Designed miniproteins, single chains, continued (2). Designs and how they scored, part 59

Each design is a single chain, and the fold is of that chain. pLDDT is the mean over its residues in the fold that is shown.

## One batch from the design tools (miniprotein)

Design m6032
Fold by ESMFold2-Fast:
Structure m6032 (fold): chain A 90 residues (1-90)
Amino acid sequence: EDKEKAEKAGKEAAEAAKLAGEAKDPEKAVGYAIRAIGSGISAGLYGSKSKEGEEAAKKGAEEALKAGKESKSEMGKLAGEGAYKAALAM
């Protein structure tokens, strides 16, 4: 259960980081960045309960970081980095 929740939260963090980078409206971009960081926190919290969950959270964090960098926008990069750091802050 916690592994599946960590995987889901990691995917949500990566999606939100991508959306933060793609958003042309600064308010929406910030909203997606906050969502990415929040999902990163959730991935880390669920991941902390098992070895399998930790691996899932780390993978999700890395995907969020990559999605942010691939967006080539400052907000996307900040969202991805924020999600990555939040997921690994255990």
Scores: mean pLDDT 81

Design m6033
Fold by ESMFold2-Fast:
Structure m6033 (fold): chain A 74 residues (1-74)
Amino acid sequence: MEKFEKSLKLFRDSVLEAVRELLAQGREAHARTLAEAAIALMRKESEKYSEEQQKIVEEIIEEFRREVAELFAE
């Protein structure tokens, strides 16, 4: 579980950095599309895992959504 959670958090952090870079370039629509695609990908991939791992994925998605909303709120 721990390795799975760490990998997922690393993916989240990588996407957050990409979203920040796109926003810094004024590419807000692209940043939003990337964030939404990342959430969809994480959720789809979680279908292959146990209920406990799916809970971890949903928690990480919720944290990611909050951070993305904060970035878009200025």
Scores: mean pLDDT 80

Design m6034
Fold by ESMFold2-Fast:
Structure m6034 (fold): chain A 68 residues (1-68)
Amino acid sequence: MEVVVSDSSKNLGDLITEAARLAEERGVPRVVVTFTTPKDNKIITLTFRVEDGVLVQVEGVTVSKGPK
C-alpha cells in the first residue's frame, strides 16, 4: 500500500511533509507526491520510501513541456 498526495495550491515541501504524516498515520511503507505548477504546467512526481517512519532518498520525475 502507498499514499498519493497531490495539491496544486501547496508547494512541494508542504506536500512532502503532509505525505510523510499521512504515511505514518496509515502505516504505509511508500509515498508518492505529485506537484503541479500552474505557471509552467510542470508536473513533479516524487516517490519516497518510508522506512521505520523516516523518508528515505527519493527519485524526482519532472515532466515539463513548453507549448509547441
Scores: mean pLDDT 65

Design m6035
Fold by ESMFold2-Fast:
Structure m6035 (fold): chain A 79 residues (1-79)
Amino acid sequence: SMEKLQKLLEEYLENIENVYLPLAEKLAEEGRIEDAITLLQAMVDGLEELLPKIQDPELKARAEKLIAELRAKIAELEK
């Protein structure tokens, strides 16, 4: 169902924000830069695959913002 899909997408975004992004930051702080970049890139790739399936404008904007934030963190770590 559409409602179930949107809820799963919201939970996925929340997991990126609360689990995977903090993990990537911890990996970077520990000097594991390549592992941090790999994890962040996997999150970007996953979000980009889901982006065309997001019908809710607010959820789509949130996903697009998160992709931009993840890409910015990758660029910072590559310096």
Scores: mean pLDDT 85

Design m6036
Fold by ESMFold2-Fast:
Structure m6036 (fold): chain A 98 residues (1-98)
Amino acid sequence: MEEDEKLRKEVQSLVAETRRAAAAGDIDGALANLERLYELVKKHFPGSDVAELAGRLLEEARRAVADPNLTPEQKARYIQALAEAVAGAVLDELERRR
């Protein structure tokens, strides 16, 4: 579907932007891109298990950012992993629609 292909490209773009922000040490930018990914998931999969998962992973990312025991590198890596997990869940859901 044209809409599903557009969503797939938007998800891939947000993950790439999260990776770039994380690589640059921009923790706030990486978190902002994960928040944008969550809003996209809520728009396209309202009330779904994928939206619930994305919300939980965003809260985990916020906790990691606030954790004084984590280095900036660890925070960046963790946010990237959470963004990739959300993207994977979205892509799996889109595959189930085919």
Scores: mean pLDDT 82

Design m6037
Fold by ESMFold2-Fast:
Structure m6037 (fold): chain A 57 residues (1-57)
Amino acid sequence: MLKKEDLKKILEYYKKNGYLTEEDLEELGLDAKEVAEKLQKYFLENKLTPEEAMKSL
């Protein structure tokens, strides 16, 4: 299960590289589908678009 801190690190990685591949997530030992679901929930809860959320990190 993804921790809030792990989610923040993923978003920072995405911000720096402009994308996050399934291979990157697998290397981090994370489930790509779970990460996608957590990111979507994070964006909705913070009332941000995905792009705005990534830029604000």
Scores: mean pLDDT 62

Design m6038
Fold by ESMFold2-Fast:
Structure m6038 (fold): chain A 91 residues (1-91)
Amino acid sequence: SEAKKALEELAKAYKNMIAKADADGKVDLSTAIEEIKKAQEELKKKGIKNADEIGKAQIAQLEAYADADGKIDVSILKDELAFYEELIASL
């Protein structure tokens, strides 16, 4: 399904973010945004009509998760990944 393809691409993006965590368990917001932009382009290539809206929503969420130093705790990204993996398993 289109929804399953979108969730799988988002799960991949979050896995890539987690893999780029620093020694303090943090990911730069700019790095996280780059991974979402890559996922957004892949969704467009797969013909997902709402790719831009999905990308915009994900970037807004990541910006909300960032601390004052522009860092996101990897535990938050792991929780997001687990949520998407559960949704994929239910489809």
Scores: mean pLDDT 87

Design m6039
Fold by ESMFold2-Fast:
Structure m6039 (fold): chain A 65 residues (1-65)
Amino acid sequence: GISDKATLLSQSLELNPSPTSLKIALETLKKYLGDEKAKAILEESLKNSKNPNIKKLLEEGLKTL
């Protein structure tokens, strides 16, 4: 579901916290799930994230959608 994908997105960004890694993850989500679901996953990840560095990356990602 969206919540499990959001958790995986946050975990991947904690392992490699870069705009490039976020862009690759978003393009992958868009390719396999579509733009609407990719946006929902990003919004869910942002809502549930407690890491300020990850929140900043996710907010920057939302501006590209």
Scores: mean pLDDT 81

Design m6040
Fold by ESMFold2-Fast:
Formats: sequence, structure tokens, C-alpha cells
Structure m6040 (fold): chain A 61 residues (1-61)
Amino acid sequence: GDDVKRALGEMGISVMKNSGEDLRSEENINLAIRYVKQGVISLREAARTAKISQATLRRRL
């Protein structure tokens, strides 16, 4: 739905600005966890868009 498109877009922008570094990765993980907990996107989609592993994301849930 529209929520999924919005979440993926916002995560994509966040990843572009905060990608690749350990400190930046924590923010991407937190954003992905938030959207997964809200049920807006799946764990797999959140991990893919935030450029983090599903295992890392699952450990934070």
C-alpha cells in the first residue's frame, strides 16, 4: 500500500545519507525496526532497503 511506498522511499533516502559507517548503520537499523514493528513493511524489505542483514535486524526486534 501507500505506507509501504513511503517507508521504502524514506529508508532509501536515509541510507543514501547515512550509509556504510557503524554509527550510521545504527540509525538505519532503528528505522528498519520501527517500520517492521508497525507492520508497514516486512523484515526482509526493511533489511534490503536499509542495507543491513535480516539476522542483525531480527536480533534488534
Scores: mean pLDDT 66

Design m6041
Fold by ESMFold2-Fast:
Structure m6041 (fold): chain A 80 residues (1-80)
Amino acid sequence: SEIDKLEQEISGLEKEYDELVSKGDLQKAIETLDKIIALEDQRIRLMEEQNADEIDIGVAYLRRGVNITLKKRLEQELKK
C-alpha cells in the first residue's frame, strides 16, 4: 500500500540519518530529519483518510513528535 511504501522510505531515511550522525554531518542529519518529518505527515494524513486504527495513528504522531524534538536538539548544537 502507499502507507507501507512511505514507511519503507522513512525507514531508509532513518538509516541515512544514523550514518550521518555517526560521521558528524549534523547539517545533513537535520536535512534528513526534515524529509522524515514531511513523509511522516504524509503517512499520518493517509492513515486518517483510510480510517486506520486510532492506536496506530497515535503511535505515528508520537514518532513524528520525537523526530521534531530531535531536530530542535541538533539545531541547538549547531548554534553553539
Scores: mean pLDDT 87

Design m6042
Fold by ESMFold2-Fast:
Structure m6042 (fold): chain A 103 residues (1-103)
Amino acid sequence: SKEIEESKLLTLELIANRRYEELSDLLWEQFQKGFFEANEEYHPKFSGLLLGLEEAGLDLSPEKTAELFRAMSKRDRKERIAALKKLITDDVIERAKEVLKKL
């Protein structure tokens, strides 16, 4: 859907520009709204975020997705941002830039 594509592009742009705080806040907002509970109404925005992370080369295997989930459940905003920075390596940033250049 258009909403999935828009959410995916936003995620890629945030990664490419090292906007870790904004990406962390967006993922935390989706988590607080219960998007991780996989209800049908919220799937497009959450699916777009995950697709953006995956296209940037982030490993979204069940184990790595659980790690991301635990990182985004941290109460301290600074800990969430720090955890996200560890997952979004320089290789992931460069891949996001390459994906965006092809669009």
Scores: mean pLDDT 78

Design m6043
Fold by ESMFold2-Fast:
Structure m6043 (fold): chain A 73 residues (1-73)
Amino acid sequence: SAKEATAQYMAEAIRLAREGGSEDEILEKVRKAVEYAKQLPESRETFLDDLVRAIENANPELGEKVRKVVEEA
C-alpha cells in the first residue's frame, strides 16, 4: 500500500542519514516517500514532519535540504 511504501522509504532515509550514507541516496529515498505520501492526504503532514525531524537530528545541513524537498511537493 502507499502507506506501507511511505513508511519503508522514510525508514530507509532515516537509517542512511544516521549511518552517514550519501546525500543523493538519502534525497532519492525522501523523494520516493513524498511521492507515495501524496496518495495519503489525511496523514501526509505527520509522516513527512517526522521524516524531516529525524534527519535534522542526524544531520542538520541535510535536514534543511530534506525540508525543502518536502515543501516543494
Scores: mean pLDDT 79

Design m6044
Fold by ESMFold2-Fast:
Structure m6044 (fold): chain A 93 residues (1-93)
Amino acid sequence: RIEEVREVVEEAKERVREYKEDMEKQIEVVEEAKKRLEELVDEKTAAVVEGIANTAIELLRKAGEAPHAREKGAEGVVGLLERAKELAEKLIS
C-alpha cells in the first residue's frame, strides 16, 4: 500500500508540472490522485488527503488568475502532494 501511495503521488507531481500551462488538466490530475489515494487508505486518512487535495485545487485556481504565477502555483501543488504522501505513509503504518 505504501508503494502504491508513493507511485500515485509521484505520477501526480510529474503530470502537474507537465500541464503547467493548463490549469484544468492540473485540477483533473489532483482530483484523480485524490480518488486513487482514498481507495488505498482508511476513511480518516482519506479525509486528510481530501483536505490537502482541495487546498491544492484552490491554489491552482488562484494561480490561474495570473499567468506569471502558474509555475509557482504548480510547485506549490507539488509540495502539497508531497505532504499528502508523507501523512498517508505515517497513518498507514
Scores: mean pLDDT 76

Design m6045
Fold by ESMFold2-Fast:
Structure m6045 (fold): chain A 81 residues (1-81)
Amino acid sequence: SKIAEAMAAAEALYEAGTDPLDAILHLYETLGIELSEEERAQIREALERNEISPELREFLLRRQGEILGLPESKVEEALAR
């Protein structure tokens, strides 16, 4: 799902030093997508459940890194964790 994909990217960014919730919120805001309070709560729940696919994590981390302006070194560091 859209939320699950964003969660994977945000958790990878968190491992690179970016707060996962902030990373997801910044991504959606940058793309012009509004998140409801319920959707934000679902994102927090998914983070707590630690539901991340390695392949999706890598794909979304690279994309989110570009959107958030993270250096490639931070993206690679998160992928190595």
Scores: mean pLDDT 58

Design m6046
Fold by ESMFold2-Fast:
Structure m6046 (fold): chain A 86 residues (1-86)
Amino acid sequence: SLSEEQKELTERLYQAIMKRDVNGALQLLNEIKERFPEKFGDLAASALPVPYAFGLTEVVNAVIEELKKFDLSPTAKANIAIAKEA
């Protein structure tokens, strides 16, 4: 299970994405990476499919471009593929 801090940061990232706050989303993405590098890709990528389905393409693509700079798990890559390929 995720720690409460990991849940809070992931929820804040999701909220920033849903509000189309590109700068806020990228700042939260960096904070998750610094605090939880072991879960960074999985946590961030899990926030993408729902906003993508809502048509929030600009902010989702900005997060994907940032994530592409790092090594990602197969699960994170699958979530990114869902958001990027449609």
Scores: mean pLDDT 77

Design m6047
Fold by ESMFold2-Fast:
Structure m6047 (fold): chain A 61 residues (1-61)
Amino acid sequence: EREEISRRIADALLIISTGFPTMTDEELEEIARALGIPVETVRRMKKDPELANKKALEALK
């Protein structure tokens, strides 16, 4: 029902997929704040795509 938040998480995952090697901790913190989730979650999303997908679904709830 809040598809806007779902789209934001999907967009963040796409950005991480395309720019993950060059992203700094500051960039990850900005993404976490924009999505309203902990930075530790964003860091794990960068490392493990499967975990990222599951965490994204949990964050949408």
Scores: mean pLDDT 63

Design m6048
Fold by ESMFold2-Fast:
Structure m6048 (fold): chain A 63 residues (1-63)
Amino acid sequence: SEAEEKRLRMIEARIDYFEDKIERGEVTEADVKELENLLKEYKDSPFQERIEKLLEKAREVLA
């Protein structure tokens, strides 16, 4: 559906946003919390592994 396609584009944009911040080393505690919430929201989805990897990298940058 069009709504599902839009939702998929939105999640891809959010993932790209965090990937860019991680690559630039500009991660905050708020970003980590948002990624933790995103992981809970998209648990058991095709995005789970990508979000888990982003969260791990974000925590490494912040540490």
Scores: mean pLDDT 84

Design m6049
Fold by ESMFold2-Fast:
Structure m6049 (fold): chain A 120 residues (1-120)
Amino acid sequence: MEPSLEEKVEALLEKFLKEVIELIKKKLSREEFQNKLSELYSKLLKEIEKLLKENIKDENKRLETLNALGDELQKLIDKINDLVDEARENKVSTEELIKKIEEEFEKFKKKAIEIVKKYS
């Protein structure tokens, strides 16, 4: 039994979260972190676009889904950057920062699944 489009998107998002957590553990400079996070964002959007092409045949519907997911993902990226900057300023532990990012990610994941369900 093949996984649903929603399950496939969720798997990509869980992989992205793991990569973000590993990036945080590296304790990069602000500039390096923002650049690497931007690279992960671009990679995730490309993987989502490929997945949507394989599962949504209507081009306009696919583009609308990709744009909606991209908008929500951009909000998540902005929030992650803010949380990392706040952690640097306030000397928050890596463990506490990861917990906050996981909480924001769960909110994003719920919205992403709703977007996919609307168009699948």
Scores: mean pLDDT 85

Design m6050
Fold by ESMFold2-Fast:
Structure m6050 (fold): chain A 68 residues (1-68)
Amino acid sequence: VLDLLVEAGLYYIKAGIYRSIARREKDPEVREKYLKEADEWIKKGDELEQQALAEARSRGLDPASFRL
């Protein structure tokens, strides 16, 4: 469970990096490409977080106990 949450966090960090690159990008087409990449990584992170929460519930654990 925690491993999935850590991986989701890494995906969110990757998305943040792409958004940072897009912010500094002068070419609108390249900027849009990086923003789309960031959105894809956020979506994947959300999916991993949902998997971790479902696993915790299946084990009888309170998912809220894992939130910082």
Scores: mean pLDDT 75

Design m6051
Fold by ESMFold2-Fast:
Structure m6051 (fold): chain A 137 residues (1-137)
Amino acid sequence: VEEIEKAVEEAKKDPSKRDEALDILSNTLKNSKSPLEQLFALVGLLELAVYGDEETRKRIAEILKENKDKIDTLLGLLAAYPELVPKEDRERIVKRVTELIPKLQEKFSGEELEVILRVAEGILDVLGSPQLLKKAL
């Protein structure tokens, strides 16, 4: 988790590190055995979608499309077993994703917007209260 968060923060500050960060996040989402690490990788992709350029955003949309089944499986697992995400991490992720949604709506349109919002809303549905999701939208 700490290595994932560090890669995202470095990529937000330095465009030259974005490709490396996307490789780390994509690999973690595909291959990690930790649902918590996969969840933080998914949140990291959403953050880089806000702070990246157009090419970075296109690459993120493709990563999310390619991993749709893995993302759906992860979100289903977290809905069934909420204890897999510690309360402090849950609260932190809900706040972070809620703050990203209006920024994502400014950066994306059409099919890419539908893909990225489906992921962001899916995270909030699983980790947040339905009441909190309605207030964030």
Scores: mean pLDDT 80

Design m6052
Fold by ESMFold2-Fast:
Structure m6052 (fold): chain A 70 residues (1-70)
Amino acid sequence: DLDARVPALAAALGDADEATRLAAARELGKLSQDPEGARLVAPVLLEAVGTDPFPATRAAAREALEPLLR
């Protein structure tokens, strides 16, 4: 259920644990393959690209956004 999963994953992107944030970015990337999912996750992924302190998490968010930037 996107209405529940996207807010939960967005909260996980703010977690203190790097592995949790990386997993959340990757799960959001899977949801971005669907047009409805892409619409919901794009703002969350853009925030992560600009704000996450760890390169791996930012890279995962950028990869998830790549199909939307073509």
Scores: mean pLDDT 75

Design m6053
Fold by ESMFold2-Fast:
Structure m6053 (fold): chain A 89 residues (1-89)
Amino acid sequence: PAVSKEELEVAVLVLAAAVYLSLAKKTKDPELVRKAAEYAREAARAAKEIGDEGSVEAAREIAEEVARLAREVGDEEALKLAEETVEEA
């Protein structure tokens, strides 16, 4: 059984969110925090569309970490995106 296109797209979005979060933790760059928030939100939404509860949970956990980091760096836009992702998940 091959991975579906939709499952692969969700996996790529989750990976992107995780990578940007990892980079943001090291650099404290608000732009990277924002990208992590954006990808976490896209991942959560895409995962919900295909009914992948595991990927929704992964995106939620990433969003929780992004929200914490956004508070540290003072990025209100990233914080809002991350909090909305946690609430939607």
Scores: mean pLDDT 84

Design m6054
Fold by ESMFold2-Fast:
Formats: sequence, C-alpha cells, structure tokens
Structure m6054 (fold): chain A 77 residues (1-77)
Amino acid sequence: EKEKLIAEAEKLAKEGKELADKGKLREAAYQLRKAGDLFEQAGDFLSASLAYKEAGELFEKIGDYEKAKEMYEKARQ
C-alpha cells in the first residue's frame, strides 16, 4: 500500500538523518538508501531522488565510492 510505503520511507529518512548528525555515516547511508527504495516503490520519485542523493553523499564521505556512484545514478533517473 502506497501510504504505508511512504510512512516507512519517511521514518527511515528521518532516522538516517539523525544517524548522520551523530556521525554514524554508514548506518545513515544504508537507512537513506532503503528510504529511497521505498519512496521509488511508492511512486514518490522526488523524495526517492533526494534520499538517494543524501545516501550517495554519505557513502562518498566514508570512502565507499562504488555505492556513492550507484546512489547518484539512481537519483538522476
């Protein structure tokens, strides 16, 4: 159900941002990636794009350039 997917995605995005603020960048990146996937499944492509961009930036900061590239590519589509 779309509403349930969006609610879960919003929760994960909020938790991801809180983790990033606390310096838990890897956990934050994975939470935001999952949020992006759920937004995409719900058809909220704008929120998905934003979540993927934030996840990509976090993966880049921790040196995971392959995952960062994947996230930026998802955000462009």
Scores: mean pLDDT 87

Design m6055
Fold by ESMFold2-Fast:
Structure m6055 (fold): chain A 110 residues (1-110)
Amino acid sequence: SAEEAQLAAIRAILEALRALPVAGPFLEPVDTAAQPDWLALVADPVDLASIEARVEAGEITTFDELERELFRMHANVVVLNPEDSPVYADAVALLRVAEAQLAAAKAAAG
């Protein structure tokens, strides 16, 4: 079905993003024991592992829902980090790849 094809494409996009050299800071949840102020600054933390868990739970089922979560992950980094920081550059690079992959998947679906 179209829904099964979209879900398969979502999983493929997430796998491709995890494989990127810039994905390191986004692979797993921030260690809040090591950074207890993180949750005070970011009410709804997002990482690639939490996005994947929500896809498998059926909470993210469309390209637009995935794009929203990837944008939220990007926004959490770029508002809290200087523009000249490595993690800011990594967030920009990861979102650029994600947008290209999403655009290609949407074009193939429609």
Scores: mean pLDDT 80

Design m6056
Fold by ESMFold2-Fast:
Structure m6056 (fold): chain A 68 residues (1-68)
Amino acid sequence: SDAEREAIHERIERHRDELSPREALALALRANGHTLAQIAKFLGISQATASRLVRRAAAKLGVEVPTP
């Protein structure tokens, strides 16, 4: 939802020092509606790695993993 997307982007900005650049970018892309396959291709990583980055970032920020 738009509210979930906005909340995630606000938390990424507020807690940027708690996330690696790749964790922050992967979560932001997911919040914007990108699939794990699209994120993996964009970052040049495997889909499994993209999934781990999104989940780790979401866990660090205390947010739910967004659905595409």
Scores: mean pLDDT 81

Design m6057
Fold by ESMFold2-Fast:
Structure m6057 (fold): chain A 58 residues (1-58)
Amino acid sequence: SALVVATEDIDLSALGGGFIPKGTVLPERTLIALLERYAGGTAADLERFVAEGKLRRL
């Protein structure tokens, strides 16, 4: 399964969600589910975080 790592702290509070600390490693599917739960987010939000340098695919 594809994994991603948070390269910096990601604050989801503006979306009514939690906080993802720098260095957190999780499956990509798990992050998409988290974004969908808190923000109506999608895979597009994952791609945005990767483009912004906040996430890196392993």
Scores: mean pLDDT 76

Design m6058
Fold by ESMFold2-Fast:
Structure m6058 (fold): chain A 74 residues (1-74)
Amino acid sequence: MYTFTFDGPVAGDKPLVVGVTVEAPEEVKKAEVTVTATDGDASGVVGVIEGKTAHALAFVNGKGAKLTVTVTLE
């Protein structure tokens, strides 16, 4: 199991979408994304998993909301 945490940007006047790509030293079988924001709405989705690489998207809406993205690979 491998866990990657990104302290993301603070949202401004526009919704923010952040793409995240993570690579493990071995083949990825499962990926999970957890997204939090200090204020406002946040969500995340796992995208394509290919070999050792996993892709994820995180969304935040709310001026001043600070995004944190955690990706866990198994």
Scores: mean pLDDT 78

Design m6059
Fold by ESMFold2-Fast:
Structure m6059 (fold): chain A 66 residues (1-66)
Amino acid sequence: MDVEALARRIEPEVAKLLDETFKERKSHVPAIEEFIRRTAREYGVSLDTARAAVTLAMINVAVKKM
């Protein structure tokens, strides 16, 4: 699966995760790292591919809120 295609597919889940961790005033880092591991397993991609896709999804979410 292409990184950009995966990023678009997971973007709503990333947006929800960021909103939930922000509301609880918790660090995003542990939640994001666990989400990267889950995404790699669920879609059968490498951890590097999952990390790139999650990072791109986070950038897309941030840009849409500007």
Scores: mean pLDDT 76

Design m6060
Fold by ESMFold2-Fast:
Structure m6060 (fold): chain A 78 residues (1-78)
Amino acid sequence: MEEELREAIERAKGNVTLAVIQAGLVFSKVFGIETANKLMQKIAKEAREAEKQFGPREALKVLEEKSLEAMKEELEKS
């Protein structure tokens, strides 16, 4: 689960928009589209804010960190 998420983000090769899409696909596969949409709306917003402040490298770190946190929390509830 976590490894699949990291690999998905890495496939975007530094593109923040593609990384968001790739993470969303992993969440959709694991939790379904409704849960994925709710999680990704929050995570994507935080990543875009980081991109505006610090650029794409920092945005990708925020995206990965928040996606891994959300994945762990949702798995613990399920």
Scores: mean pLDDT 81

Design m6061
Fold by ESMFold2-Fast:
Structure m6061 (fold): chain A 101 residues (1-101)
Amino acid sequence: MEEERERVRRRARELAEALGIPEEVLETVLRQFEARDLAAVQERIRAGDEEVRRALLAVLEAKARVVAERTGRYTEEEVRADAAASEADMRAAQARVAAAR
């Protein structure tokens, strides 16, 4: 796990540098991603923060490349996990609307 986190971090920094993403923005997104708490990142993207959106895409691309190096390609399990996370966010939004009544 630790070695994988280091590889993802290196790849993400390489991608961010190539895309002109500020290091502080990338480090913030990496911390949230490693903590598995992307709520603050999602709120900033919704508010129109293009740099945060590009930083998140760079982190996801870095993760996909590290996984592909291990397995030869980005796996169906990773794709399914990303889809499940999106569905959970939708369910949480629906629950909030129901609570507001």
Scores: mean pLDDT 68

Design m6062
Fold by ESMFold2-Fast:
Structure m6062 (fold): chain A 76 residues (1-76)
Amino acid sequence: SPLDKLKLEFEQLAGVAEIYLTVVIRFSEDEELREKAREYLDELQEMLARLDDMTPEQIEEAMRKIEEMIRELKEL
């Protein structure tokens, strides 16, 4: 179904984001970057926990939010 496809796409994007955030938290020498990455990881985990209860529109919004998190961290 279209919803199952969106959930799969979300999980794939979330997995890539989780790896990126975890690397920043563990290896960055920038304390501000590490703090932001921890906050974003917590938010990502909350989104994943709610995934099965999300509408397609909420999943699309969550995906845009993940993309924005990564963009902001890369610009610092």
Scores: mean pLDDT 86

Design m6063
Fold by ESMFold2-Fast:
Structure m6063 (fold): chain A 110 residues (1-110)
Amino acid sequence: SKKEKIEKLMKLRKELIDLLNEAKQLVDDYNAGKITEEEAMEKLKEIFKKIEKIVDEIATLLDKESAEQLRKLQAEAKEKLEKAKTPQEYYDVLLEFIHKVEEVVAASLD
């Protein structure tokens, strides 16, 4: 039903926000000298893999055009993340990507 679809989308959207908060904590821990740049970057890459899986699941719940838009945003995010040199730069790309995903989801519900 439409209600079940919306409830599942809300759950997946919450999971994206939780992962983004986890990524921010890693950047904060790195800036505080609690973890190395290498450890922070490895953990941020693992978070992005989890984000990709959630975005792929969101795409299955949307119309074809919205799903194609999410796949394009994911490809663009991957390219930007490969160029990110610091935990902060990596986090900034994740933040932008999730904001754009949220815009696509919001538009698809109208």
Scores: mean pLDDT 90

Design m6064
Fold by ESMFold2-Fast:
Structure m6064 (fold): chain A 79 residues (1-79)
Amino acid sequence: IPPQVEEAIREAAEYGERLMAERVSPELAAEGGELGAKAAAEAIVYAANVLGLTGEEIVRFALEKAREAVERWVAEKLA
């Protein structure tokens, strides 16, 4: 796996952890991180295998999809 892909998954996890801690509660930080990482990993596989994206395009797509997933989850927890 290219280092940039691993970095994207880590960045997505950090974003999910931070957003859940700040917007919902610190106790849900780990859950947000896991969701972010999973969403990014799934988006990477989809972008590479279905959309045919490469390099930085995969990273951008994955981070955008992870952000969308985390934001939806935060909204659900705040409802």
Scores: mean pLDDT 80

Design m6065
Fold by ESMFold2-Fast:
Structure m6065 (fold): chain A 101 residues (1-101)
Amino acid sequence: APAPTEDSVLRLAVLRRKDANGKEVRYLLASLEQDGVVIDSEIREVKSREEAIAFARELAEKYPNVGEVRLLPVEDATPEDREIGRAVLEEAQKVIEEKKK
């Protein structure tokens, strides 16, 4: 994958989708943008807050030179979705800040 620069943005979104059996499943979506163009993207099922935080940490470790991390607002986000979103944003920001020192 191309290396991001300080002009890049890592956008995170907490999403809910129905699986093939109609069960509601939560995903964390990551989109890496450089100059407004998506240069990498990943989506992963997260079964807990802890799994979501771990994935956010993995993404921040993969892209330590990213300029900014943002959480995308999602329509119909529950209070739990918003709490998970806040936790993943904070973890990704923490890892990136620690790697800039």
Scores: mean pLDDT 80

Design m6066
Fold by ESMFold2-Fast:
Structure m6066 (fold): chain A 68 residues (1-68)
Amino acid sequence: MLSPLEQEILDQLSPEDQALLREYFAAEDRAFERGEWTEEEKEIRARAAPAVVKAHQLLLERLAQEAA
């Protein structure tokens, strides 16, 4: 379940970036449960990297506003 903050950030991303982030999170969960990343999961992570950076920037900006 996404927090309200995470949902707000996702809503600011393109549908393509949102899809990449959801695939990344699913792959991350599987990798952590297994204790290793498969080549397919590493490829998902690489493809999601630009979307992760964008989401991280939006998160930092939003947190700065909350701290004010």
Scores: mean pLDDT 76

